# Designs tried in a protein design run: designed miniproteins, single chains, continued (2). Part 9

Each design is a single chain, and the fold is of that chain. pLDDT is the mean over its residues in the fold that is shown.

## One batch from the design tools (miniprotein)

Design m4303
Fold by ESMFold2-Fast:
Structure m4303 (fold): chain A 83 residues (1-83)
Amino acid sequence: MEKLLEEIREEVRRALEAAREAARAREEGDLEKAIEAVREALRAAERVRRLAEEAGDEALAEAARRAIEEAEKLIKELEEEKE
């Protein structure tokens, strides 16, 4: 369990860092960097979802699924803004 919890914490940290980087890049007008950062957050959220499911943490798995949906929508929005 200890290793699984550490992996979850690490992936959550990565997702939050990537989300912050995406927000910063978007504010600076660097849409390509913002899109890449959201994709990093999406990958981290997908790993959190898998780990949460393995741990039986339904609440965390649901939160990760929500984050994945939001990241996917944001990527589409940023790509439209870039065009």
Scores: mean pLDDT 82

Design m4304
Fold by ESMFold2-Fast:
Structure m4304 (fold): chain A 89 residues (1-89)
Amino acid sequence: SDEEVKKEILKIIEELYKKVAPLLSPEKQQKLAEGVESFKKLAETSSAEEVILYAKILLQELLNMTKDNPEAQKLVKEALAKIDELEKK
């Protein structure tokens, strides 16, 4: 269902946030926190298809701000792959 897909994407994003935030500078941590908060607000009134799109946008931004951190890059790419798998369902 749309609700179950949305819930799973939110879980993927929250778990990624917990793992990636400690790897970032304070300035990048703040940007990530703001991005996740904005994503959660958009997700409340959006379809599952829209939430998948917004999650991919957030993850692409995170890839762009973590180019200097291979561990963060790997974690973000793994989260993106999980979202791509959900989109195929």
Scores: mean pLDDT 86

Design m4305
Fold by ESMFold2-Fast:
Structure m4305 (fold): chain A 89 residues (1-89)
Amino acid sequence: AEEYYLEGRRLLLEKKYEEAIKAFSKAIELDPNFAEAYNARAVAYEQLKKYEEAAKDYEEAAKILEAQGKLKEAEHERQKAEELKEKIK
């Protein structure tokens, strides 16, 4: 999971957003509770203007972080999802 997450982050820096999404998706497949991978995939979706997909990933990251007791981080992710929903509607 972590290996694919780090690969995805490298791809984001190279602006290879579609490849980054694939790498983060592999990280999530291996660890469905990997909040950081959901957050990073949401960032890649935002760069591609896929706001609905990005909002869903931010919401999932928030739920995972909330379950882990990381309430401040969860609120930040939830706020990002709400901002993107305004762009869709």
Scores: mean pLDDT 85

Design m4306
Fold by ESMFold2-Fast:
Structure m4306 (fold): chain A 80 residues (1-80)
Amino acid sequence: GMKEREILNRIIGLTLRAIGVVLDYELGKISAEEAIKELEEILEELKKLKEEAKDNPELVEFVEKEIKRVEEMIEKLKKE
């Protein structure tokens, strides 16, 4: 339905934003501290989308996978 499409589009958008944050850090445009802060904000938004997607198991699995990826990005940056 339209709501599921909107949730999927938001998950994809947040995933692309997370990739952009990591790239900006690697290019020296932002600090590790700023990158972590932005990724933590993205992580909170993904967690909210997981709650919105709870009636759709495929969307829940997809957003859980993206949550794990962002958590791994944050952990890697904290070791810098």
Scores: mean pLDDT 87

Design m4307
Fold by ESMFold2-Fast:
Formats: structure tokens, sequence, C-alpha cells
Structure m4307 (fold): chain A 61 residues (1-61)
């Protein structure tokens, strides 16, 4: 899924290219919002947890 691909790219780039990691995280966040609006967020619990972890890491910087 696009959400999974964007999360993978953000995770991989977090240590290598912070600006691109943030870009992919924002793209993943947009997809999560779209899923929430469709009532499908519960279909992607692992991806949503990964998104929360990434956001927390960015706030720690």
Amino acid sequence: SELEEYLKKAEELLEKDFEKAVEYLKKAERIAIQLANRGELDKYPEEIERLKKLGKKLREK
C-alpha cells in the first residue's frame, strides 16, 4: 500500500536524509487522514503505530 511504502521510506531516510524523511512522513499522514475519513483506519493498525513512532522521533529532535 502507499501508506506502507511511504512509512518504509520515511523510516529508512530518518537517519540518512531528515528532510526527505519528513516529506514521506507527511505523505503517510495524508493517507492516514484519508483512511480515517473512510472509516478504514482500523484496517492498518501496524502502519498507524509506525506513523505515531515516527512522529514521536521527529518531536524528540
Scores: mean pLDDT 79

Design m4308
Fold by ESMFold2-Fast:
Structure m4308 (fold): chain A 61 residues (1-61)
Amino acid sequence: MAEELLKKGKEAYKKGDIETAVELFRQAAELGNREAVAYLAKALHDMGRTDELAALNDRLA
């Protein structure tokens, strides 16, 4: 299930739909997918959402 969300997020990210990719990666990360956390951080950085990226880093540390 989390792997399906990660896959959909990667497809959205590749298509340039970064906002949809962030939503899908966030859902996969909340389900415990570690790879989705890394992709979420990258997508948030690409969107310029540095505040949300910092919050994600604090949650992991």
Scores: mean pLDDT 75

Design m4309
Fold by ESMFold2-Fast:
Structure m4309 (fold): chain A 120 residues (1-120)
Amino acid sequence: MRTITAVFRDDWELATDEHRRSFFAGLAEAIGREAGRPEEGERVAAEILASDRNTAAVKTAEFAAEQGVRAVIADERASAETMERIRELLEKQGLPADLPERLLAADPAEREAIADALEA
């Protein structure tokens, strides 16, 4: 089963809250397509675009878990409450809860290795 991985760092010149919401909306659409429910993906994407950044991240992770799509979200600016919720959703999907922290610490080659391990 394909695993979707999304990593956001504070050092990205173009990584505003608006860009992150747009990315999470696109990720929700991708999750909907992967689940065979593109209309649900579009509905969740619209909710994400109307949400604050932390709510957008949680809604995306919850939608992935609900649809049985494996998705890992790592956002360096996410609140502690948001990160705790994401970790709970990863555990429910049988994924390691420390994946977001590992992805944020990883260089590009290490991120590829983590993604490859999740595909196995």
Scores: mean pLDDT 74

Design m4310
Fold by ESMFold2-Fast:
Structure m4310 (fold): chain A 75 residues (1-75)
Amino acid sequence: DEEAVEKMEEFFRKALEEIRSLIEQGKLDEAVRIFGEAATKAEEMRKKLSPEGQERVDRIFREFAEEVRRLIAEK
């Protein structure tokens, strides 16, 4: 699980940077699409993990979603 959780953490970090760039470009619709894709991937990965791994992925996604909301609110 640890390796899968680390990959998910890296995935969300990269997705956050892409979303930030899109928001700065005024492409809010694309940013929302990337966010939705990340949410779907999180759900798929969660199903393959232990309960402990699922809880950790849920925390990572919560932090990711909070940062995305913050970026949108600042524009």
Scores: mean pLDDT 80

Design m4311
Fold by ESMFold2-Fast:
Structure m4311 (fold): chain A 86 residues (1-86)
Amino acid sequence: MPSQEVITRAIGLTLRGIGHLLDGDLEGALRVAEELLRLARETGDKFAARLALRIAQEALRMARRRGDRRLARRAERLVREARELL
């Protein structure tokens, strides 16, 4: 089980990621997903990987709707990386 500190950090990052998605800031949301993936890799925490996956999937959906190919490719990479950790 991850430490309480890791869980608290993952939750805090997730709330920031959701905030970015609600604001339409996909670059901010993807930066948060990258931070969650880094946390997951450093700690082996599948919860952080799962949260990163969900943020990246939503950012991908939004990027595709907007026709933003650069952000869509970045989100697809993060979705793939998160799935490899699960």
Scores: mean pLDDT 85

Design m4312
Fold by ESMFold2-Fast:
Structure m4312 (fold): chain A 70 residues (1-70)
Amino acid sequence: MEEKRKRILELIGRILSLIGEKFDLELELKKLEEEGGSKEKIEEIKKKLKEIDKEIKELLEELKRIEEEE
Protein backbone atom coordinates (compact mmCIF):
# COMPACT_ATOMS: atom_id res chain seq x y z
CA MET A 1 0.00 0.00 0.00
CA GLU A 2 1.27 3.48 -0.89
CA GLU A 3 2.41 5.62 2.12
CA LYS A 4 0.45 8.56 0.70
CA ARG A 5 -2.84 6.60 0.79
CA LYS A 6 -2.33 5.76 4.47
CA ARG A 7 -1.79 9.45 5.24
CA ILE A 8 -4.90 10.44 3.25
CA LEU A 9 -7.07 7.85 5.05
CA GLU A 10 -5.78 9.00 8.45
CA LEU A 11 -6.52 12.65 7.61
CA ILE A 12 -9.99 11.82 6.26
CA GLY A 13 -10.77 9.86 9.45
CA ARG A 14 -9.65 12.79 11.61
CA ILE A 15 -11.62 15.29 9.52
CA LEU A 16 -14.78 13.16 9.77
CA SER A 17 -14.33 12.90 13.55
CA LEU A 18 -14.00 16.70 13.82
CA ILE A 19 -17.05 17.23 11.58
CA GLY A 20 -19.03 14.96 13.92
CA GLU A 21 -17.88 16.98 16.95
CA LYS A 22 -18.73 20.23 15.13
CA PHE A 23 -22.22 18.93 14.29
CA ASP A 24 -22.89 17.97 17.92
CA LEU A 25 -21.65 21.36 19.18
CA GLU A 26 -23.75 23.22 16.58
CA LEU A 27 -26.85 21.34 17.76
CA GLU A 28 -26.01 22.15 21.40
CA LEU A 29 -25.43 25.82 20.51
CA LYS A 30 -28.77 26.03 18.66
CA LYS A 31 -30.58 24.47 21.63
CA LEU A 32 -28.94 26.89 24.09
CA GLU A 33 -29.78 29.90 21.91
CA GLU A 34 -33.41 28.76 21.47
CA GLU A 35 -33.87 27.93 25.20
CA GLY A 36 -32.19 31.14 26.41
CA GLY A 37 -29.18 29.33 27.83
CA SER A 38 -26.16 30.82 29.61
CA LYS A 39 -24.18 33.41 27.63
CA GLU A 40 -20.97 31.91 29.04
CA LYS A 41 -21.86 28.42 27.73
CA ILE A 42 -22.76 29.86 24.32
CA GLU A 43 -19.38 31.66 24.16
CA GLU A 44 -17.53 28.45 25.18
CA ILE A 45 -19.22 26.44 22.42
CA LYS A 46 -18.52 29.18 19.86
CA LYS A 47 -14.84 29.09 20.85
CA LYS A 48 -14.76 25.30 20.49
CA LEU A 49 -16.43 25.56 17.07
CA LYS A 50 -13.75 28.05 15.93
CA GLU A 51 -10.99 25.70 17.13
CA ILE A 52 -12.54 22.73 15.32
CA ASP A 53 -13.03 24.79 12.13
CA LYS A 54 -9.34 25.79 12.27
CA GLU A 55 -8.26 22.15 12.73
CA ILE A 56 -10.45 21.05 9.80
CA LYS A 57 -8.91 23.77 7.61
CA GLU A 58 -5.38 22.70 8.59
CA LEU A 59 -6.17 19.04 7.83
CA LEU A 60 -7.72 19.99 4.47
CA GLU A 61 -4.58 21.99 3.58
CA GLU A 62 -2.49 18.95 4.52
CA LEU A 63 -4.67 16.77 2.24
CA LYS A 64 -4.09 19.28 -0.59
CA ARG A 65 -0.32 19.16 -0.01
CA ILE A 66 -0.34 15.33 -0.13
CA GLU A 67 -2.43 15.45 -3.34
CA GLU A 68 0.15 17.87 -4.84
CA GLU A 69 2.90 15.36 -3.94
CA GLU A 70 1.29 12.93 -6.43
Scores: mean pLDDT 80

Design m4314
Fold by ESMFold2-Fast:
Structure m4314 (fold): chain A 97 residues (1-97)
Amino acid sequence: GPDEKARELLERAEKLLEEAEKLIKEGKKALEEGDVEKAIELFEEALRLAEEALRLAKEALKVATEKELILRAIGLQLRAIGLIIDAERGIEEAKAK
């Protein structure tokens, strides 16, 4: 049903956000080590994953009927937006080198 679809979308979004967070941490480390090219590649991949997670969380919110799933979808959207901002900032900082 719609809530089962929402759960599947949210599980996919959460996994993408976990990978995006890992890539942002790796990108920040690469930037600290002076590897600007690697930092940009890592932040661009993190941005792509966070944008996909935001899309999935928005789709989940449209079909979710259970309060817990609605709240989870909103939470993952906020987390995705935060990671998009972090990744974009990382790209800007790397390009300023």
Scores: mean pLDDT 92

Design m4315
Fold by ESMFold2-Fast:
Structure m4315 (fold): chain A 98 residues (1-98)
Amino acid sequence: DSKKRMAEAMRKAAEKLREYRDKLEKTGEKAAQDALSLIALAADALNEFDKEAGEELEKLAKEIEEAIKKGDLEKAKEYIEEAAEKLEEIAEKLEEEV
């Protein structure tokens, strides 16, 4: 089932986002860029399943980028965590439909 595979992908993306969040203090810009790239990929993949969720992820990506540009690592971590939580919510919704 494509929804089940998408749910698994979203859960793995959430796990990776939290890893990037934890690395922000050590690898800063690289970890932020990896998180932003992953969120963009997830948002694009969601266009066929949940367009509104994809748009919310794109908004979070912009907020992360702005926080990083301002040097606000704490806000960047909060937005990355919100993106991970959103991906988990999407996964749960997709799993309920299978």
Scores: mean pLDDT 82

Design m4316
Fold by ESMFold2-Fast:
Structure m4316 (fold): chain A 119 residues (1-119)
Amino acid sequence: SEAAERAAEDAERAGESAGEKGRLGGEKGREGALKETKEGGEEGARRGGEAGGSEVMKKSGVKAARLAETGSGQGGAGAAGGAAGGGMGSGDPVKATAASVQGIGAGVDAGIAGGGKPA
């Protein structure tokens, strides 16, 4: 359980970092895309927690989405969605959380690259 708690904390930190990167990336047409990236991040985080396992995963996914949104950036919301998606398909909460952390990075890249496209 300590390993799972550490992985969850890493996911939350990654969400916070993604939020900051999203603020910079969101300079490109953030007005149209921001709303959709926020909703995508929240939905992705919830689905990942549901599919990927434990209550710790669900709470971390939701918190990562919040941290990403606090950055008010397109990349941040994408990161939260990526985290949730990455965590799917694992019955082991530690592995699911680790996959979510990987998903956060991919989500950031996708969110920044797509930043400025309308919904």
Scores: mean pLDDT 46

Design m4319
Fold by ESMFold2-Fast:
Structure m4319 (fold): chain A 67 residues (1-67)
Amino acid sequence: LADAVAEALRLGATPEQIAKAVNASLKAKDRDEAIEKARQVLVESGVPEEEATRLAERIADALFAFD
């Protein structure tokens, strides 16, 4: 999780925007929803779509501990 947060900060997201993305993932019922919710927040924060998708996957994997 810390590595995904650090990369989002380097891509121009604020700590508040990153917290919003993480909270959106935590409220999701499954991994696919967690990825989609976090991706939307990151894209709205100015992160490019490709990087936002990759970061959203890393956040979801850290929170849901999928294999």
Scores: mean pLDDT 76

Design m4320
Fold by ESMFold2-Fast:
Structure m4320 (fold): chain A 55 residues (1-55)
Amino acid sequence: SPEIEALRAELERLSRELQEAVRGIRTPEDERRAVELHARVGELEDRLRALEAEE
């Protein structure tokens, strides 16, 4: 499914961005960004899991 492929690509990109954000935490702003990215990764994982269950 093109949707599943797009979601996997986005998840991989955000997971990489999250790892970089966690390594770069120096300020409360950096910490909030890492928390936001973590939440977005979780949302995409849940969506991907639901879509894969239908295929």
Scores: mean pLDDT 82

Design m4321
Fold by ESMFold2-Fast:
Structure m4321 (fold): chain A 59 residues (1-59)
Amino acid sequence: TDRRTELATRYARLVNEANTLEDQGKKYSKIDKKKGEELFKEAERKREEADRVGREIAG
């Protein structure tokens, strides 16, 4: 397995994780705003990590 394949797989996984966390955040916001906010922050961290991986792929 080459580095590019590993990075592409990691990028896809991080994007999927961020999408799941955002969906959960929206659902929790209806019953627990604090929990929803934490889930959105977690999603943002995943998207930031995906951006870093994307830069590695592009470089």
Scores: mean pLDDT 84

Design m4322
Fold by ESMFold2-Fast:
Structure m4322 (fold): chain A 94 residues (1-94)
Amino acid sequence: SRELQEELYRALEEIVELRVETLKVKLGEEATEEQLEEVRKRTTEEFLEGLKEIYKEAYEKDKSSIVPKLLEYAREKVERAREELERARRAAEA
């Protein structure tokens, strides 16, 4: 649905921003635009591939679980990205 696509898109955007910020925290002024673009591209590809796998598994087991499982996957990915940023910030105290 359109609402599902909008929620998944918002989650992807947040994950990309969090992972870009994590790289900037880790590399500081040494972070290149090429490295930042690679993180954006890789994050997008990994997220979409993950959604494909969740969709396929849910479709085969219980089609009514597709939407809840895709949303849960997106939520868990956002939380993981937030945790990675927190860890990077703590490590950057050096």
Scores: mean pLDDT 86

Design m4323
Fold by ESMFold2-Fast:
Structure m4323 (fold): chain A 75 residues (1-75)
Amino acid sequence: MLEEKARELIERALEAAKEGKLEEAEELLDEAADLANQIEDEEKYKELMEELTKVELVKEGESEEEAERRVEKAK
């Protein structure tokens, strides 16, 4: 449940960032991060943090594909 809600918020944040709605994207990312912090499964938490980082990079001007590549390289 928490994981699904966090993923929904991350998807909405990604769409907002792609549309240039940076304030909305930031608020959605903050909410998703709060939910991720409630997840006790370290692997699930890590996956959600990687998705949050990807959206953050898109918000900063990277393409979605480049953001995904950077997150994979950091593993």
Scores: mean pLDDT 78

Design m4324
Fold by ESMFold2-Fast:
Structure m4324 (fold): chain A 114 residues (1-114)
Amino acid sequence: SYKEEGEKYFNLGVQAYNAKDYEEAIKYFSKAAEYFKKAGDNKNLALAYINLGEAYYKLKDYEKAIEAYEKALEYGKDDPFLSYLALKNLAKVYKKLGDYEKAKEYEKKAEEIK
């Protein structure tokens, strides 16, 4: 099933991330997101995007990390915990970019959910 393929690639992505092979982790989390999207599994899709963003963050690709976290927020909108994680990670990335106003905005949005 699409959900089973998504879970397979998600687990491979976690293994690659833990091995600090962030480029391989990106490949696997991207495949996981593709399959979770086909499955209509918004919760696991949002989680895959959070992990994809974290892998981009480790590679200092902050623009792609933001894109992934924004997707996580979109698909995880009905899950307060996933929304909170996406908003916290967006704040973290904007701080790295020196955009302290956007970082504060996302921190405030995260605070409103917790």
Scores: mean pLDDT 92

Design m4325
Fold by ESMFold2-Fast:
Structure m4325 (fold): chain A 84 residues (1-84)
Amino acid sequence: LSEELLLEAEGSIYLMKAAVAKKLGDYEEAAEAYIKAAEAFEKAGDYESAAIALEEAAEMYRKLGKEEEAKKLEERAEELRKKA
């Protein structure tokens, strides 16, 4: 088991935690979990999964009325997609 595989697994775990929080309507907790998933995927070199997680986090921030924070996450996601 390599460090990259462990980071990929960590990303997947946070992605699941985020999905559960989103389903419960806890958008702040969901956004934080999606951001942590993105960080783990980015460290693993999985830029596509990292970008998707940041896009989900941006959607959560929009539900919280945090439009400026959402735009920054979408911009970061677009940068990561270009590396994928």
Scores: mean pLDDT 87

Design m4326
Fold by ESMFold2-Fast:
Structure m4326 (fold): chain A 55 residues (1-55)
Amino acid sequence: MEELRELAREIVQRLLDAGVSEEQALEAATDLLVSLGVSEEEAREIAEEALRELL
């Protein structure tokens, strides 16, 4: 779980630095985590936590 949180933070941070909106960064991180086998609900929670920590 910690590695997934680190990955989500890295992706969200890179997207925000590239000028992507918070909404798009959240969606991209959620989609990535789901592709790795995380449930959509859990992936969204992890992505939201990552976004919150970076803001």
Scores: mean pLDDT 80

Design m4327
Fold by ESMFold2-Fast:
Structure m4327 (fold): chain A 82 residues (1-82)
Amino acid sequence: NIIESNLNEQSNKIIELIKKGKDEEAIEEINFLSLVLKTSKNEELKQLGIEQLEKILSESKKLGKNNLSTEIEKSINEIKSS
């Protein structure tokens, strides 16, 4: 599935940015992904995207990134509400 593959690649890129301390770039990528998911009419894409954001959130929390973790949680909640 090209959608699932693309979401997984994007999530891995974001996690790599977080691990490299590029938190601002990671937030920009998360905000872009969140916008795509919130505006999507594809429920499968929204669900897969939420799962990927939850993986990013888990890694962010493991690395002690409190501000980043809060922004990711906000994005997940906004997508679930859209």
Scores: mean pLDDT 84

Design m4328
Fold by ESMFold2-Fast:
Structure m4328 (fold): chain A 86 residues (1-86)
Amino acid sequence: MKLIITLRGLTDEEIQREIERAKKLEEQGAKVTIKVEGDTLTIEIEGLSVTQVIGEILRAIGLELDGAKVKIEREGDTVTIEIDKS
């Protein structure tokens, strides 16, 4: 499966933590593409299992409970998660 995560309203420390987390998924065999634009981070991940994608969705829901605005959309084999911490 393919996962696209867009995170907005991030501090520099939060950007670094998300990049490190994405690199860990790359070390596990996923293909990761990272784009940083100001306080916005876009991470595109290919080669995830259904279980790994569910884990990312649950993490996003946890961030929504902590006050972030979250939008999740599925189109075919691609899941898009938008998280806004602004």
Scores: mean pLDDT 83

Design m4329
Fold by ESMFold2-Fast:
Structure m4329 (fold): chain A 65 residues (1-65)
Amino acid sequence: SAVAEVEAIVDRVLAELGAPASQRGEALAYAFGGPKPADKALAEALDREIPEELRRAAREEALAA
């Protein structure tokens, strides 16, 4: 699913950056249109790794659940 794909990308990005698990909620919220994380490297990596069309598909899937 698109939601699962976005979650997998978020978890991969957090692991690659060595970001604490406590930031997972902020990263997921941002991926679904929430506020930008305070960690600029995290925000930039998420913008790079999650294409807009995938974000839209995941948002639509989440709203249908």
Scores: mean pLDDT 80

Design m4330
Fold by ESMFold2-Fast:
Structure m4330 (fold): chain A 95 residues (1-95)
Amino acid sequence: MEKEKRIEERAKRLFELILQSHPNLTPEQRERARELSRELAEEALKNEGETDPEKKREIEKRVLERLIAFAREMGLEERLAAYERRLKLLEEEEK
């Protein structure tokens, strides 16, 4: 199946979106962004077709935790705050 090609295309698109949003990243930050893009693409394809709302919420939490770590590493304060707010809302949905 085309899993590897789909992961690569998704990772490339995610990386491009990060670069468009943050054009002044250092070489080190760009490498980390590429790694994160690959990790997020792999997880997204692994969870393709998931319909269970509880499992979807767990997947979104994992993605947000990775995005929070990235934003913290990059000093992206607005992004960090936005991801932390979204994670808190997901936790509140659990009651």
Scores: mean pLDDT 75

Design m4331
Fold by ESMFold2-Fast:
Structure m4331 (fold): chain A 100 residues (1-100)
Amino acid sequence: LSKEEKIEAAERVAEALEEAAREMVRMAREGASETELETKMVGAVMRALAILTEHEIFDPEMQRLVIEGAERVREAALRGDEEAAERAVRELRERLLELI
């Protein structure tokens, strides 16, 4: 895989989690349950892992970062903390790019 293709995959992963983060924060503010937010988070993780697979990236460390990043977003969303959710996505993006 080219460096450019890996960067594209990392950016697409970050974008998917950013969209999920915004939706989860909105859902939490509207009274969504912890179970509903967990379901949304799982869907976002599955989409992010599918993006990595589409780009033939089978790095367990990148997969771990995606899962941990999504959990941090969910925790921030449960508190209604939009800034913390945005920070979690940004930190994930930076850490993914460091592995490339």
Scores: mean pLDDT 84

Design m4332
Fold by ESMFold2-Fast:
Structure m4332 (fold): chain A 67 residues (1-67)
Amino acid sequence: KKKLIEEAEKLLEEAIEAARNGDTGKAGELIKRAQDLFEEAGEPVLGRRKRYETAIEAGKLTLKKNT
């Protein structure tokens, strides 16, 4: 259970890095995979919150690159 949560957290970190590099498609895919792992771990609410936080950070990075 804890191992799945750790793997999901790692995927969210990789999603932020992908967004920082302008790869929003890869970032979205990694966020989705992380959510699936949180659901498998029995933590869908935690996964939803983490996904939302990660999406906001990814969006901020994308907007700064376009400005």
Scores: mean pLDDT 73

Design m4333
Fold by ESMFold2-Fast:
Structure m4333 (fold): chain A 61 residues (1-61)
Amino acid sequence: SKVEELRREAILYEASAGVYLIGAAASRLAGDEELAKEYEEKAREYERKARELLEEARRLE
């Protein structure tokens, strides 16, 4: 169903956000604060996308 597809996509965006947060932490430990900030921003974007998809799924129920 469309609801199941949206929830699956949201899970993938959540997972991707997590990967970017790990990348941000690693970059900061390596002394690359600029890259860490870019990864953190990307993680926030993916978290927003996941929330939007879940909200759309809720509207279709």
Scores: mean pLDDT 88

Design m4334
Fold by ESMFold2-Fast:
Structure m4334 (fold): chain A 80 residues (1-80)
Amino acid sequence: SIEELLKEADELARQAGEAVHAGDYDKALELLEKALKKLEEALRLAKKQNSPLIPDIERAIEVLKGQIEQVKKAKAAAEA
């Protein structure tokens, strides 16, 4: 379901936050990319079903893309 995909994405993003705190940026990026794929699948299903969740999912995707960019910057800074 859309709700289960959103829940799975949230859990992956939570685990990514733990990886960032541990300094494991590669693991964090892997987890965030998996979360993004779950949100993109949720958006695909939401559009097919004409779901009222579409705006919320689109916002979540934008937030997650921003998190990915921040982790990439943190990784670059840590490896400099």
Scores: mean pLDDT 88

Design m4335
Fold by ESMFold2-Fast:
Formats: structure tokens, sequence, C-alpha cells
Structure m4335 (fold): chain A 79 residues (1-79)
């Protein structure tokens, strides 16, 4: 069971990493967009992260994913 739990943890880590890449792509597009489109893309990035986080059973990994996404959103909103 520990071996399976380790494999699940590794897969969830990969899912979180892939999601961060997707969020980065959405936010890069947001930086180049007008204010209305920027708001829409920021909402899309937040929704995408939350939907994926709901699939992650590891509490710490889920929290870290959401925190990293909110930090990235704050950086885009500040620019």
Amino acid sequence: KEFIDEAIAANEKKIASTTLGTVDSILEKARKSDEEEKKRLVQLARHTAKSVADLISNEKLRKELLEKVEKKIAEVEAS
C-alpha cells in the first residue's frame, strides 16, 4: 500500500506541476490583453487551479498549488 501511496503522490505532484504550467500560459496571455480580457483570463486561471486542486488528495500539495496560483495572479494584477 505504501508503494501505491507513493505513486499516487508522485502523480499528484506531476498534475500540480502541469497545472502551474497551464496557469502560467493563461496569465502570459492576460498580461498582453486589455483590462476586460485580463480579468476574464485571471478568473479562468483561478477556476482551473481550483478544479484541479479538488482532485488532489494531499492537503499540503493542494494548499501549495492554490497559494502559488494566487501569488502569480497577484503579480499579473500588479503589473
Scores: mean pLDDT 82

Design m4336
Fold by ESMFold2-Fast:
Structure m4336 (fold): chain A 91 residues (1-91)
Amino acid sequence: KIEELKKKYEELKNKADAYQAAVDSAQRTLDRLQEEYERALKTGSPEKAEEVRRRADEAQATLDRLQAKYDSYNTEAEKVKKEYEELVKKS
C-alpha cells in the first residue's frame, strides 16, 4: 500500500514535470507572437497584425490546455503525497 502510493506519486510528479516543460515552451511561443503583433502594429500592417493575433489566440488556447493538465497532475500528486505521509505515520 505505501509502496503503491509512492510509485503513484512519482508517476504523477513525472507527468506534471513533463507538462511544466510543455507550458514553458507554449509560453515562449505566446511571448514571441505578442512581440510579432506589436511589430506588425508599428509597421502599419493591419492584415499582418490580425494574422499574428489569430495565431496568438491559438497559442493561448494551447497554453491554457497544457496549464490545466499540469495543475491537474500536480494536484493529484499532492493528494497522494499527503496520503503517503499519513500512512507512514501510522505504520
Scores: mean pLDDT 83

Design m4337
Fold by ESMFold2-Fast:
Structure m4337 (fold): chain A 80 residues (1-80)
Amino acid sequence: MEEIFEAVRAGDYHTALGLALEIGGEFGEAAQTVVRYLARTGRSVRSLEEFLRLVEAVLASSPDEAAQEAAMDAVLAELA
């Protein structure tokens, strides 16, 4: 997760997505969702803890795209 966060912080979403794919499983899939969300929205994360909270929000959400985005929006609003 730390390497994915570092790539996201650098604006290298391609590398971040590749690293998330390499992890695989539920965590890798959740990390991919977070990376795509950040790339699409242009939003940034300031710390590894903030990134991990987004991953956890996706893992706790239904597999519905709108629900996952709403959960990530809520996390970033609380951290702002």
Scores: mean pLDDT 81

